# Designs tried in a protein design run: designed miniproteins, single chains, continued (3). Part 83

Each design is a single chain, and the fold is of that chain. pLDDT is the mean over its residues in the fold that is shown.

## One batch from the design tools (miniprotein)

Design m10874
Fold by ESMFold2-Fast:
Structure m10874 (fold): chain A 73 residues (1-73)
Amino acid sequence: MSEEVKKARATVLLSALYFMLTVLRRDPQNEQAQADLREEIRAVQEDLSTFSPEERKRAEGLIREAQRLLAET
């Protein structure tokens, strides 16, 4: 796979993760939003090995923040 395609896929996955995290931040008690975020975390983790070091670091940071918010709810 080309580096451009890898970067595009990482961008889509990270954007989706960030969007789900934003939804949960606005409605922390929404059980569906919590479930959706957990599923998105798993999707990102499955593709983590295809990410660049910078994309992986960003993904891990977003996953940690998401897991922290899920623990607080």
Scores: mean pLDDT 79

Design m10875
Fold by ESMFold2-Fast:
Structure m10875 (fold): chain A 73 residues (1-73)
Amino acid sequence: MYVLSAEEQALAARYAELIARAEEGDPEAVAELTELQYRELRARDPELAARQEALILKYGGEAEREGVRRARA
């Protein structure tokens, strides 16, 4: 069985909270969820992150673009 660290468990709980709020139409939750996802992606695969970030900045919604800008700062 996969055992998550305390930090990974906290991150998973934060993701679940943000997903629920984003599904209710909270644009700040969409931005924060996008920021967390792209910070994590940059740690795993910086080249893929850069490519996906560029696509969101060109074609994504305003909340997603805000999340990507925060992740890049």
Scores: mean pLDDT 78

Design m10876
Fold by ESMFold2-Fast:
Formats: structure tokens, sequence, C-alpha cells
Structure m10876 (fold): chain A 80 residues (1-80)
């Protein structure tokens, strides 16, 4: 899934901070497109990311996950 790909990018130690943010931006945009197309359930996506945030110990990665969750919550509000 796209959420699993986002998690894989977050956990990839070979990526620089800048490369990670670029890949995350690409994947998040693809995720939003699929949510808007009805292919991905926004509530399930938010729930999975909230779970990853709860399990994350790195404060920078936790902040990135929180940013993605905040963006998806805004997308959900626009679709309501």
Amino acid sequence: SLIEKIKAVLDDPSLTREQRLLELTRLVNELIDKIEAGEVDVDKAISELERYKAEETDPERKAIIDGIITHLKAVKKELE
C-alpha cells in the first residue's frame, strides 16, 4: 500500500533528509489523489499513520508523520 511505502521511506537509512522529504512529498501527493478518487479510505490511512506515529521514537520522523496526518485531516474535511 502507499502507507507502507511512506513508512519504508521514513525507515530508509540510505536516504538523506532532503531525499526523504522529496520522496515523502511524492508519495503523500499520490495518496491524496487516490483518496480523492475513492481508491483509498482516508480514515484508514489516518489510523495507520497514527499507529506509526505512536510507535516512532525519533522526534523528527514523528513530526513528519504528524504533518502528513494533519494534511490528510484537512483533505478529509474538504471531502465532507
Scores: mean pLDDT 85

Design m10877
Fold by ESMFold2-Fast:
Structure m10877 (fold): chain A 91 residues (1-91)
Amino acid sequence: APQAPRTTQADIDALITQIIQLALQRRNSDPATAAQLDAQIDQLYAQIASIFGHPRVPQDLADGRAFLAASSAQTLQRILDIIAAQQAARR
């Protein structure tokens, strides 16, 4: 589908920030809670894929979750810091 001529990067950054925050919460959660957080992360990834106009499949979403699970809390925090710095640089 055609994309609207607008700045969607701020929207994408907000969704990525939410995903990383959920991933950080997941690291301190039991397996049942982690599964629920994974479902929420999948929904946010689907929203990002919709913004890009690129359909994501469950396998792509699983790869994203695996990346977040393998990343240290320090790495996830650094990604949040980079997003914030990029947002500041654009304004």
Scores: mean pLDDT 68

Design m10878
Fold by ESMFold2-Fast:
Structure m10878 (fold): chain A 86 residues (1-86)
Amino acid sequence: KELEELTEEVRREAAEVAEKAGLLDLAEKIREAKSIEEVAELVAEALLKQAENTPSLSKEELEEAKKKLKEELEEVKKYIEELRKK
């Protein structure tokens, strides 16, 4: 169950990053995700929606959140590719 174990770890790590960034709703959605690709989709969707719907965030805070979410998305992609190498 290598794929399931990696999915759970990626989901857990992404949710922790979201929580540390104060994105509790995103963290909950990530915990409910069933696949690595679903985690990536949730992160991308949340990033886009936050940028458009939260003008009250400072530009610096928005960029910081975007940077952290993008880093998690890259980790998800890295995990997927590592599975394929085996």
Scores: mean pLDDT 70

Design m10879
Fold by ESMFold2-Fast:
Structure m10879 (fold): chain A 91 residues (1-91)
Amino acid sequence: MKKVAVLSRDEELANKKAEELRKQGYEVIAGILPEELTPEQARMLVEGLASLGVDELIIVSTKPLPEELKRVIREEAEKHGIKVRFELVDP
């Protein structure tokens, strides 16, 4: 069974996405993404998700994330076999 992590700077968006995925039969961990996240903190976040057995990470945002942050997250996730998806939604 696939385990998915859903992160957002908006708790309501994270919870809404998590409920949609749970209805589809996924095991979901919902959490808050800090507004200010260093590359080192981003790597530690992904490593923590890997230790929990997460197969896919979905980051939901109303504003685009910096491209540098997305690259760091993708690179670290790839090392741990985690698929990453960034979703931009209307506020």
Scores: mean pLDDT 83

Design m10880
Fold by ESMFold2-Fast:
Structure m10880 (fold): chain A 93 residues (1-93)
Amino acid sequence: ELEEELELLEKVKEELEKASEEIKELVEKVKKRLLEAGVSEEKAEEAGIIAGALALYMMTEEGLPLEEAIKKIEESVEKLLKDIEKAKKEAEE
């Protein structure tokens, strides 16, 4: 299962490199925001790739407009970032 997940992640990364500029910007924005929140580079990159793939899936399989797909992903990331910040503060105190 883990080997299949790693292979899928690699393939998704290749597909994202061919994606529209807006999806590429979403991937980089998610990665940067997670890095600023103190997430490791490896996990931030994985999360960015997953966010881009999920937005692409929403557009291609669910038929959502690009703008709406990006907005839903950004809202989910914003909530996750708030949860990470809260967890960090509680762990230090």
Scores: mean pLDDT 75

Design m10881
Fold by ESMFold2-Fast:
Structure m10881 (fold): chain A 68 residues (1-68)
Amino acid sequence: TDEERAEVLALSLVDAAEVGGPESAYDAVLRARESGYSREQIEKALEIARKLGMSEEAYEAAKEALEE
């Protein structure tokens, strides 16, 4: 489901941010876009990732990648 896809992406975004910081979160969103995730799915994943503890810096970087 779209919700399940968003949750999987959210976990990947949190992991990327913890391992590689904001730059890794940015790259993870670009890869998600290339892999066929919709804007709405990525926006939902970012909301979930923030609730899971993603840093504000990583969130801002990920959001910027979504707008590119």
Scores: mean pLDDT 83

Design m10882
Fold by ESMFold2-Fast:
Structure m10882 (fold): chain A 100 residues (1-100)
Amino acid sequence: TLLEKVEKKINELLALLEKKVSQEDYDLFKLQLDNLLIWLKQLEKMKVPKEVLEKVVKIIEEGIEESKKALDAGESFEKVYEIYQKSVDEAVELADETLS
């Protein structure tokens, strides 16, 4: 499913973070990723149009991949988190526009 794809990408990012950031930064990012997955499950429960859910998932997957690239390039935790948060904000805005 779409959510299984995102969960796999989240787990890949978490595995990379565990190797490269402090435990405190890892725990913070993991909490945000867990909250993201909860939010995506709520969107599915609210029966948002499949096309919207697919677009939201694509934005999140692209944000995770860019975060992984930045982390591999040795960017700061702050920069990696900023890249991730920007994709979440974009996805939330898209979902909110559809539900309003």
Scores: mean pLDDT 85

Design m10883
Fold by ESMFold2-Fast:
Structure m10883 (fold): chain A 98 residues (1-98)
Amino acid sequence: SSRKKRELEKKIEEEIEESFERIWLALMAVYPFDEIDRKYLKRKGLSEELIEKIAEEVNKLLEEFRKENPNASSTEILEALLPKVEKLLEEAKKEQEK
């Protein structure tokens, strides 16, 4: 019983962490990269070099998308850029672990 409770608590914590990561990535996709985003990525164990690369690429993606789509809603920006931001983070994590 105690063992099953700890397994359930760990699963809930993992699901909460995944949900929060998706929210953070969504914010990075829609708003300019800031110091709160830097702190989040440092907490995730990324090097300052990888964080700076992500910051530059994310800001570039947002700037280019807004230039091409000046009337785009936050939802349209999110749908276009969230998959790209998710890919950047996954590639950075793989580089950090190799």
Scores: mean pLDDT 82

Design m10884
Fold by ESMFold2-Fast:
Structure m10884 (fold): chain A 91 residues (1-91)
Amino acid sequence: GTSLIAVIDESGKVLYMTLVSSDEKSLLEEMEKVAEIAKEHGKTTILVSLDASKEKTERLIKLMIEKFKEAIPTAEVKVEGNKLYITVHPP
């Protein structure tokens, strides 16, 4: 499957959007890039919409939460089904 990752500002403007393969390596590499983008733009939301099996989606969500908390410890994370919303606050 192919997952969607988007970085959205406080007004709802899409700053960055990409399609990424729904595998652990591809998603974690793209997360590193979008975390950097989010940090540079003030208050942002990173949206991840996963396209994978239920079991794989649950595993990927856990890994992504861990990675984002590592990269941005103050980030707020919300999970809704196959979607992950990560709120990044300015420093």
Scores: mean pLDDT 82

Design m10885
Fold by ESMFold2-Fast:
Formats: sequence, C-alpha cells, structure tokens
Structure m10885 (fold): chain A 57 residues (1-57)
Amino acid sequence: SNDEAAQKSLETGKKMLEEGNYAAAMAGAAEAIKLSTNPEIIKEAEELRKKALEGLK
C-alpha cells in the first residue's frame, strides 16, 4: 500500500540520516510525505526532514 511504501521511505531516510547522508534523508522524508495520508507518518517524515536540514547547515 502507499502507507507501506511511505513507511519504507521513512525508514530508509532515517538510516541515511544516521549515516550523515542528509540529502538522501531529505529525499526519503519527501517521498514519505508524498505517498502517505497517515498523519503519524507525515509527522515523522517532517521531523526527519527538519533534522536533515539542520545537518546541512
């Protein structure tokens, strides 16, 4: 389902953030937001995007 695909993108983005790949983490967050209508998944993706943006500063 779209929510399963969004969750997988979110998990991949979180792994990329742990590895210091901020651009890939942002891409994973953006894909999760695009694919999901689930508020919890969207909130986690927005938090991931914010953390990745802080890493790029």
Scores: mean pLDDT 84

Design m10886
Fold by ESMFold2-Fast:
Structure m10886 (fold): chain A 51 residues (1-51)
Amino acid sequence: SPHEQFAQELVRQGLITEEQGRQLAQSLTDHGIDVESVRRVIDVHRQEKAA
């Protein structure tokens, strides 16, 4: 699923563990949060830290 793929990207980058990735994917699915919305929030936070 897109949620699982997104969580695996974060695990691959060393930001979270595999277990945390599974929990994240399930949480996003349970709350009906789309991956594009999560990516947008992360991008905004990165821009704020870069300023």
Scores: mean pLDDT 74

Design m10887
Fold by ESMFold2-Fast:
Structure m10887 (fold): chain A 111 residues (1-111)
Amino acid sequence: MDEELVEKVKELADKLLTKKKGPSLEEAKKDEELYLRAVYGALVLTGKVLAEEGKIKADLSVDEMALLVLKIVPKEVILKVTEYLLENYDVKNEIPPVPEELKEPLREAFL
């Protein structure tokens, strides 16, 4: 299930985002804004896959979706998606900025 979820989220990212070679997860962690933005993107994209599968409500805002995914999906899954987004896509230009209310929860969970 977890590996299948990661692959579905990667497929969605491939359809929605422009490919660009980026940093490794370890290098990206040195830039908090880049890293947390990639984590936020991973949470939102994972939530969109789960909503399409009927596993969560489709009418959630992107922020509500990110918070729900943070609660119900293993962090290891989110980190695998985050690494894929960082290495393969233009995170700083294509993923929206992390909302202020989400910055602290994401720091606590992933930093």
Scores: mean pLDDT 82

Design m10888
Fold by ESMFold2-Fast:
Structure m10888 (fold): chain A 79 residues (1-79)
Amino acid sequence: EELPKLIEALEDPDPEVRRKAAEEIGKLGVNLEAILPLLVVIGEDPDERVREAAAKALIEVAGEYKEEVEEEVKKLFEL
């Protein structure tokens, strides 16, 4: 099971490891279990590049909620 390992990598001390983990989660496509871990990264990660990667991954994993997630992500980054 790949997703649990990638979620653990989102807590890595190296921001490049966290950024790559977010990108790989996005590549898995629709996966609703990834939504909450990615939201935590978007709200709390000190590295802007990691937050951007998590936001892109969040849109990809949202599936049928993609439009709603996109609107919430825009509110977080445009304000």
Scores: mean pLDDT 78

Design m10889
Fold by ESMFold2-Fast:
Structure m10889 (fold): chain A 81 residues (1-81)
Amino acid sequence: SKKEEVKKKLEELIELAKNDSNLSEETKELLEKFKEVFENNAGDNEFYIDLLDKLETLIKQEKKPSEEILKKIEEIKSLLS
């Protein structure tokens, strides 16, 4: 299902973020909170897309934005739209 595909890509996104030494702790914490919200089904697709847009904005403001992380966010957003 699309939801299972989103969950898989979200797990991949979190693993990429954990391995990125240039990513801020605030951004990593927000990613973990996104996973919790998604797994608890605490929002709709519009809510998840808005939260991903905020995450994308934060990541683009980092010292060395990861293109792999940004691509993964776009893939998840595409699945939710």
Scores: mean pLDDT 80

Design m10890
Fold by ESMFold2-Fast:
Order: C-alpha cells, then structure tokens, then sequence
Structure m10890 (fold): chain A 96 residues (1-96)
C-alpha cells in the first residue's frame, strides 16, 4: 500500500549508503527482509559480514512477531546484548 520510493528518497538513501559501507549493507539486508526474504538467509549474510545493525533489526522484528515481550523489553535486550548473543538468540527463534 505504500507508494514506491521516489527519486529524491532514492538519492538520499544512496548518499547515506555511500558514507558508511557497513550501514549500506545493513540497510540492504533490512530492506530485503521487509520485502519477504528468508530470515535465515538474512542472518547468515549479516553474521558473515558482522553487520550489527541488521542483526539488531532482525532480532527485534522476530521478537515483536512472537509477541512475548514488550517493545521496551525488546529494545533493552537488543541494546544490552553482544553481537554473538544477538546471533544466537535469532538462531534459537528460527529453530522453533
């Protein structure tokens, strides 16, 4: 139901992406996940590249979908966890 990204929005995204390669790769994975990509494939690519923002987003999205935690509890867990802990938590969620 959202209109496609306009030319100005695309240009701003490309500028932000060019400023930080890790931010670019994380943003791309987040967009692929939102467009229906397999979360296991997104996790694999994010772990291989050590893309912390993509891993944090994926964990928060999966926990929100499960409905077992409040948004504030999810935010605190994501903020307080190491990269390795975030990856392991996502793996546990995807195995069930």
Amino acid sequence: SMPPIDEAGRARMEEAVAAAPEHRESLRLVMEYLLGADPEEILRRAEERKLEPAVKFLLAALLKEKGLMTPDEIDELVKSSTFEELVELIRKLLKE
Scores: mean pLDDT 74

Design m10891
Fold by ESMFold2-Fast:
Structure m10891 (fold): chain A 87 residues (1-87)
Amino acid sequence: PFPSDEEIHEALVRMRVSVLVNAVKRGQDLSETKAQEVKLGSQNPEKFLATLEEAIKLAEEEIKDKKVRDEVVSYLREIKAEVKAAA
């Protein structure tokens, strides 16, 4: 049997949050990556927005550093807002 949709979403969300935490801790500029994510997400907004909602939830729950958490959540919420507006 294949993994459930919930298990797949959890794995993808955890990976995305981990990558973003590392990028924020290193002070990486994510502006260009954010613009590309919005463009790609606008091509399949339904699935993309569902994944972003889970990413925001896990980021709020798993990121212990408030500054890193706020930056990651802000990044994800901005992408969500722009994709939702473009749809």
Scores: mean pLDDT 79

Design m10892
Fold by ESMFold2-Fast:
Structure m10892 (fold): chain A 57 residues (1-57)
Amino acid sequence: SVEEIAEELKKRLGIDDETAYRLAKFIKTGSFEGLSGDLFMKYQDELAEMTKKYAPK
């Protein structure tokens, strides 16, 4: 779920709840809503791993 992805992101990246939720929503749905390009560049490798882990069945 988005909540599970957000908790994993908080643990891995040390980010706040709002940022973790936005990134988790991106990983699950592909939505860029409320996300800065700088966040994607900074966490590119971690986001790629998380996307592979939580890809749709």
Scores: mean pLDDT 75

Design m10893
Fold by ESMFold2-Fast:
Structure m10893 (fold): chain A 83 residues (1-83)
Amino acid sequence: SKNYLEEIKKKLIEAGVSEEDAEKIVRLMDQAFLAALMGDFELARKYLDEAVKLSEEKGATEVAKEIRALGDQVIADAERFHA
Protein backbone atom coordinates (compact mmCIF):
# COMPACT_ATOMS: atom_id res chain seq x y z
CA SER A 1 0.00 0.00 0.00
CA LYS A 2 3.03 2.39 -0.08
CA ASN A 3 2.21 3.39 -3.68
CA TYR A 4 -1.42 4.01 -2.66
CA LEU A 5 -0.29 6.29 0.22
CA GLU A 6 1.60 8.45 -2.31
CA GLU A 7 -1.54 8.59 -4.49
CA ILE A 8 -3.67 9.62 -1.48
CA LYS A 9 -1.13 12.33 -0.58
CA LYS A 10 -1.29 13.70 -4.16
CA LYS A 11 -5.12 13.71 -4.09
CA LEU A 12 -5.13 15.56 -0.74
CA ILE A 13 -2.82 18.27 -2.11
CA GLU A 14 -4.93 18.57 -5.29
CA ALA A 15 -8.02 18.98 -3.05
CA GLY A 16 -6.34 21.99 -1.39
CA VAL A 17 -4.81 20.34 1.69
CA SER A 18 -1.38 21.76 2.59
CA GLU A 19 1.65 19.51 2.03
CA GLU A 20 2.26 19.46 5.81
CA ASP A 21 -1.32 18.34 6.60
CA ALA A 22 -1.29 15.81 3.72
CA GLU A 23 1.93 14.31 5.14
CA LYS A 24 0.33 14.12 8.61
CA ILE A 25 -2.74 12.36 7.18
CA VAL A 26 -0.71 9.73 5.27
CA ARG A 27 1.49 9.17 8.37
CA LEU A 28 -1.68 8.48 10.38
CA MET A 29 -2.74 5.98 7.69
CA ASP A 30 0.69 4.33 7.81
CA GLN A 31 0.47 4.10 11.62
CA ALA A 32 -3.03 2.57 11.31
CA PHE A 33 -1.73 -0.07 8.86
CA LEU A 34 1.28 -0.87 11.07
CA ALA A 35 -1.00 -1.26 14.12
CA ALA A 36 -3.25 -3.61 12.10
CA LEU A 37 -0.20 -5.69 11.05
CA MET A 38 0.74 -5.98 14.75
CA GLY A 39 -2.81 -7.15 15.63
CA ASP A 40 -3.77 -3.94 17.49
CA PHE A 41 -7.07 -3.30 15.73
CA GLU A 42 -8.35 -0.77 18.29
CA LEU A 43 -5.24 1.37 17.77
CA ALA A 44 -5.51 0.90 13.98
CA ARG A 45 -9.10 2.22 14.02
CA LYS A 46 -8.11 5.21 16.19
CA TYR A 47 -5.39 6.28 13.75
CA LEU A 48 -7.69 5.69 10.77
CA ASP A 49 -10.49 7.73 12.40
CA GLU A 50 -8.04 10.58 13.03
CA ALA A 51 -6.83 10.51 9.39
CA VAL A 52 -10.44 10.60 8.09
CA LYS A 53 -11.44 13.40 10.51
CA LEU A 54 -8.42 15.56 9.64
CA SER A 55 -9.07 15.08 5.89
CA GLU A 56 -12.72 16.15 6.35
CA GLU A 57 -11.71 19.18 8.49
CA LYS A 58 -9.34 20.29 5.71
CA GLY A 59 -12.16 20.08 3.12
CA ALA A 60 -10.98 16.91 1.36
CA THR A 61 -14.33 15.14 1.88
CA GLU A 62 -14.11 12.84 -1.18
CA VAL A 63 -10.52 11.80 -0.33
CA ALA A 64 -11.65 11.17 3.28
CA LYS A 65 -14.18 8.63 1.90
CA GLU A 66 -11.37 6.89 -0.02
CA ILE A 67 -9.19 6.82 3.12
CA ARG A 68 -12.05 5.28 5.14
CA ALA A 69 -12.77 2.62 2.47
CA LEU A 70 -9.09 1.68 2.05
CA GLY A 71 -8.42 1.64 5.80
CA ASP A 72 -11.51 -0.42 6.62
CA GLN A 73 -10.46 -2.99 3.98
CA VAL A 74 -6.85 -3.17 5.26
CA ILE A 75 -8.03 -3.64 8.87
CA ALA A 76 -10.61 -6.28 7.84
CA ASP A 77 -7.95 -8.19 5.85
CA ALA A 78 -5.52 -8.01 8.80
CA GLU A 79 -8.22 -9.30 11.20
CA ARG A 80 -8.77 -12.32 8.90
CA PHE A 81 -5.02 -13.07 8.84
CA HIS A 82 -4.76 -12.84 12.67
CA ALA A 83 -7.84 -15.01 13.29
Scores: mean pLDDT 87

Design m10894
Fold by ESMFold2-Fast:
Structure m10894 (fold): chain A 100 residues (1-100)
Amino acid sequence: RRRALIEFGTAVALLAMVLSIAKLSKELNEEAIELLEEALRHASAALAALEAGRFDEAARLLARALEAIDKAIELIEDKTLQELLRKLKAQLEAAFAAAL
């Protein structure tokens, strides 16, 4: 449980770092940045819900975060960044399942 929460929090922190780097580069589509910001908001809220034991709310928020990541990937042409986001998505899903 505690390890899974740390792993989920780490994935959220990595998503925030990726978003910060993307904003600084100014190479990403504005819509992709907005979707990653939406994903980060929902993922952070999902972490808080998991920490509070609100599993149904956390699942709903995670689903929204994952949807936003998928939409952002569709707008991103950089294959390395797409792969990194897919790995972060998988880490969020795995950590969430382990936190239950």
Scores: mean pLDDT 84

Design m10895
Fold by ESMFold2-Fast:
Structure m10895 (fold): chain A 94 residues (1-94)
Amino acid sequence: MSLEELLEKMRASTNPNEFLLLAIEALSLASTLDAESLREVLEEVGRLIIEKAAQLSPQQAELVIEALEALARKHPEVRELTEEIIRELRRIME
């Protein structure tokens, strides 16, 4: 499945379990991109994660946070953006 197809499925998903799997797959695929493309994709994926965050369980949110932290370790250039997404996600999850 292409990254564009993953993003479209994430936008359309109404199932939290499906959304979680799509989000992790999108972050994994984004980690293979160049820095410019990675930043663009991460901004869109992060926006979708925050938009649907209230539908996630605390356990599902932690899996997303782990994936974002793994991405930041591999790509320090997007660490600030990943930290912003994690902060917003934690705020919504209380």
Scores: mean pLDDT 84

Design m10896
Fold by ESMFold2-Fast:
Structure m10896 (fold): chain A 108 residues (1-108)
Amino acid sequence: GPPPPVYRAPTREQLEKAGGLEAYLDASTPEQLFELAKRMAEAGADGFILRVDADGRVYAAASNGKEKGAAVLEVRPDGTVTEKRIGNSDEALARVREAVADARAQLA
C-alpha cells in the first residue's frame, strides 16, 4: 500500500509558546489535541498532528496562529465522525478533514 502519512509536528518553540511540551506529549485523545490546538492558535503558532490508533481510529488536530483558529476531527472504525473547532477555523478544519480522509484511505 502507499506509505503512512507524514506527521508534521509543531516546533519545540511553538510548543513552549503554547504552554509546554508536556501538554503535547500527553495529548492522546481528540479532546486533548483540541485543547493543545486552541492554545497553539492563541499563542500565534501553527501546528498539525495526525494519529492512527491500533483500533483503526483516526484523528487529527490543526491550528492556524495567524487566524487564531483550531480544529480537531475524529473518525472511528464504525464511521462515527466528531468535529470540534474554535475561532477562524475554516483552514484548520479543511486540513484535518483532508489528512483524516487520506489516512483512512491508506488503512482501507
Scores: mean pLDDT 72

Design m10897
Fold by ESMFold2-Fast:
Structure m10897 (fold): chain A 94 residues (1-94)
Amino acid sequence: MSPEEQAALSLLDSVTVDLGKLTDEQRELLRKAREYAAEAGRAIEKGDYEKAAKYLEEAAKLLRQLAKTLSDPEWQKGLEEAAEALLKKAEELK
């Protein structure tokens, strides 16, 4: 994994959900969000900042969608903090 991929994935460090308590649909949303964050890191490595920003925006959208399906306020907060970090990084790349 490249330093750029690792940096992008670290934007999700506030996500502290218990995977064992998630539904298959909820786990898939989180998996897709992580994949988009990793793709954003790879796009940054290649200098494709427009594509990276779009991937970060999609990751944030999926994390916010997941947060709306959860009842635990600490999990919701962690997901929303990660979404905000992803969107802030996307704006910096524009």
Scores: mean pLDDT 87

Design m10898
Fold by ESMFold2-Fast:
Structure m10898 (fold): chain A 58 residues (1-58)
Amino acid sequence: SQAQLQRQRQQVRDLLQTEFGVSQEEADAILAGRTLEQLQSLLDLYRRRIQQRKEQEE
């Protein structure tokens, strides 16, 4: 649904901005035209990268 697409887009945008220091403009450009499936894959990818980063610091 459109609402689900917007929620997933917002979650990926939030991670890019807060965890990777990406600007709102850059995040919007990265996420432009992506499907719900692609946004789910990106969210999962970025969450794994955050987890791996934390493991390397400990």
Scores: mean pLDDT 78

Design m10899
Fold by ESMFold2-Fast:
Structure m10899 (fold): chain A 78 residues (1-78)
Amino acid sequence: SMLSLEELKEKVLELFDRLDTDGDGTVDVTTLLVALVLDGELRLSGAQAWELIKAADKDGDGTISREELLAAVDEVFG
């Protein structure tokens, strides 16, 4: 019933691409956190979403790149 690691990566990147409204290749941490919890296919808990965001926001500037997010999925869920 849970997504596999590969399915989770695919869905997380699909979500990222939908949220990248600035077209600069980054998404705000708050926007991504809310979307991760509310996405109908992902439905991550607040704690899971927060751990993913913390792992992805390595520069601490409040934005996350697609590559940082993918690496964070492996770190938190792999």
Scores: mean pLDDT 77

Design m10900
Fold by ESMFold2-Fast:
Structure m10900 (fold): chain A 88 residues (1-88)
Amino acid sequence: ALPEEVLQAVAEALKKIGVDVEPEEVVGLFVDENGIIKVNVAGMPEHLLGKSAREVTVEDLRAFAKANHLDLSDETLEALAAYFRSLE
């Protein structure tokens, strides 16, 4: 599981751009119930759509954060990428 502080940081960054989510809902914004990257994630690179979340790199998450003006630290982005690589 992602550390609670990482989930909270992402949820707060999303709230600042008008996406009102709870920390426990954060993963569900990026992946479906099968661990596949959702088409509806704004700023997610097209080459990742329909792929396993395990293929997401920290650079992909940096691009997503920049596209959506998310104030996320490199530590938070690296933790998210590591978590996605651990998914089945």
Scores: mean pLDDT 68

Design m10901
Fold by ESMFold2-Fast:
Order: structure tokens, then C-alpha cells, then sequence
Structure m10901 (fold): chain A 68 residues (1-68)
């Protein structure tokens, strides 16, 4: 759930994650495929960027939850 994503980010204590860490976290906590997680993150990641902010990750998580 979105709450599980928020809890995981609090546990990590980081403002930023790699795109691959973010994809894994969204896939595991929301029960979506890695492909779905990556696609949801795509509009929140600048072209060529390797990291996403915790805020952008949460925005992608909220969009995935709203799609259910």
C-alpha cells in the first residue's frame, strides 16, 4: 500500500533513491510488476537521471494506488 511505501522511506531515512531501488520498492510494496513501477516513475525522472527524490517516488506510488 501507499502507507507501506511511506514507512519504507522513513525507515531508509534518505531523500533520494536510485531508480532501480525505487522500482523495486514500488513493485514489492504495491504488488505491481517492475515494468508497471518503472512506467509510473518515468514522468517523475528527468531524462538520463539515475535517481528519484522520495517525494517523486511517493507521487508515483499515489498514482499507482489511484489506478486500482
Amino acid sequence: SLAEVEAALRELGRDELSVEEAVRLLSEKLGVSRAQAREALRPHVAPGARTVSAGDLLAAAAELERAR
Scores: mean pLDDT 81

Design m10902
Fold by ESMFold2-Fast:
Structure m10902 (fold): chain A 63 residues (1-63)
Amino acid sequence: KVLSPEEIAEVLVASGLVDEATARRVAERVGEATPEQAAAELVRSGVVGPEQAARAARALSEV
C-alpha cells in the first residue's frame, strides 16, 4: 500500500527510531511511498541501519 508523507512521518516518530524533524525530512524526500521504499530511503540517507529499517518497514505496513 502507498502511504502519504504525513503517514510515513507519524509512523517513524511513533517507532522511536528518529526525531520528528528527521522523520519529516525523510517523508518529504520520499513523498508517497510503499513501506519498502520509505525503509530504503532511511538506509540510503544513513539515518538507520538495515535491521532498524526492516522494523520501520514492518511498522509502516501496519498502517
Scores: mean pLDDT 79

Design m10903
Fold by ESMFold2-Fast:
Structure m10903 (fold): chain A 76 residues (1-76)
Amino acid sequence: VTPSQRDLRVSSKDASSLSARFILAVSMLWAGDPSAYKMLADTYREQSRLYRASGKEDLAKVYEKKAKKYEELYKK
């Protein structure tokens, strides 16, 4: 589901947010911050939920496994 249709029209201001998140992720990887793994786990878990809602259970299971793998790395 795509609730927004303005991404292709006006992305300059939103691109700044994406750039900031990318820089933050790189900085966290350099610092060895386990929070980076938690962010990835949360993202994949949410993606899995969306696939289940769309009836794509096979894809949902794949993303759920990825989320669990990153969460395990975070807890280590």
Scores: mean pLDDT 65

Design m10904
Fold by ESMFold2-Fast:
Structure m10904 (fold): chain A 60 residues (1-60)
Amino acid sequence: SAAAEEGYRRGKEIAERLEGEEAARALSDFGQEMWARLGGEEAKRAEDGLVRGALDAGGG
């Protein structure tokens, strides 16, 4: 949950600060970094949160 929450905040921030494809690249890059750092289910939770945060930013 902590990893998912961190990812959510980051995804939302990136989507709010960056536009279009730049935001998508930043989100993808962060997701990959989480996989490199955490691995396993923690990285997956962080990436899931990241996507959720980005989607919520687009809908807010």
Scores: mean pLDDT 76

Design m10905
Fold by ESMFold2-Fast:
Structure m10905 (fold): chain A 94 residues (1-94)
Amino acid sequence: MSPEIREEVDVAVFELALAVLKLVAEKKGDERTAKALDIAIDALVAAAPTKSAIEAAQAAVKALAEALGQELEKVPESIAEAVALAKKLVDEAL
């Protein structure tokens, strides 16, 4: 797979993960967490055209943590780690 296609797929996978977490927050009636996930998705989409997939994911996870008033344990070094950190932040907020 070309590096460009891989980067686009990685961004799309993480955007989908954030969207699924937002649906879970909405179903639980947590409007604050759902709004924080919208902020994270916006940060990912804004970063994606000028940054690598991992840098865009890092920006989104930082935005999510800030919106939830939580500290990041670490900066994610992979898309899988970014997904795991986003899940943890949402789980702690719910």
Scores: mean pLDDT 84

Design m10906
Fold by ESMFold2-Fast:
Structure m10906 (fold): chain A 98 residues (1-98)
Amino acid sequence: PIKGLKASMEALLKLMQVLQKEHPALTNAIFEVFSKYEAGDKIEIKTFKNEIKSLVPDLSDEEIEDFLSVLEDAGLIRREGDKIILTEDGKKVIEELS
């Protein structure tokens, strides 16, 4: 179990480092917004997108959605209807890279 958790965290950290290198403004804005929330908090997608756009006004909704899909596939967030939920792994990755 410890080896599996370590390998998963190493993979998540590498993914986020790649995203930060390729999309630094978007990745940093997402980390800043998520840093205000705890694991398990439900964040309205509309509110989240508005906060990201306030930090990076030139981002399209499509770019934000594509990035959120990557984070969901990686298990850093979950979606429930119109809400995003920050996972325990997502919170740990944000704290490690912040």
Scores: mean pLDDT 78

Design m10907
Fold by ESMFold2-Fast:
Structure m10907 (fold): chain A 63 residues (1-63)
Amino acid sequence: APVYTVVATLRSPAGTELEVTVQTTDVERGIAGLREFAAAVGMELVRVEVFDENGNLLAELEL
């Protein structure tokens, strides 16, 4: 199964941004996990970028 790199930008209420990177074979589950992590740390998920195993950008989602 292909491995995807998902790069998420999280934003705090104060406007501080944190970048979190995960590797997954299931992009939807990876994004769901990032949403749960954001909620757990009190941050908002503002952007997600998905890359293939060769580093090609497949999708960019502004939230």
Scores: mean pLDDT 85

Design m10908
Fold by ESMFold2-Fast:
Structure m10908 (fold): chain A 84 residues (1-84)
Amino acid sequence: MSPEEIERLLEERLEEAKSRLEEAARLARETGEEGMRHFRETAVQVARDILDLSEQLGASPELERKAIDELSQAIERAAERARA
């Protein structure tokens, strides 16, 4: 598998992760403290999913770091919406 193919697969998983984080943020606004706990658990789960996929695909450290940086930014944006 080429590095470009690995990057595309990681980007696809990141879009899925962003959707999951947005849904968790919505639930956090509705349920307060319990929803915020669920949001935090979702953030941990999507981070593990990205790391596991990176390892399974044999992604380079640079490509893994790029994916984690994008995920971290998505988590921060979703967390801001969850706290509204």
Scores: mean pLDDT 84

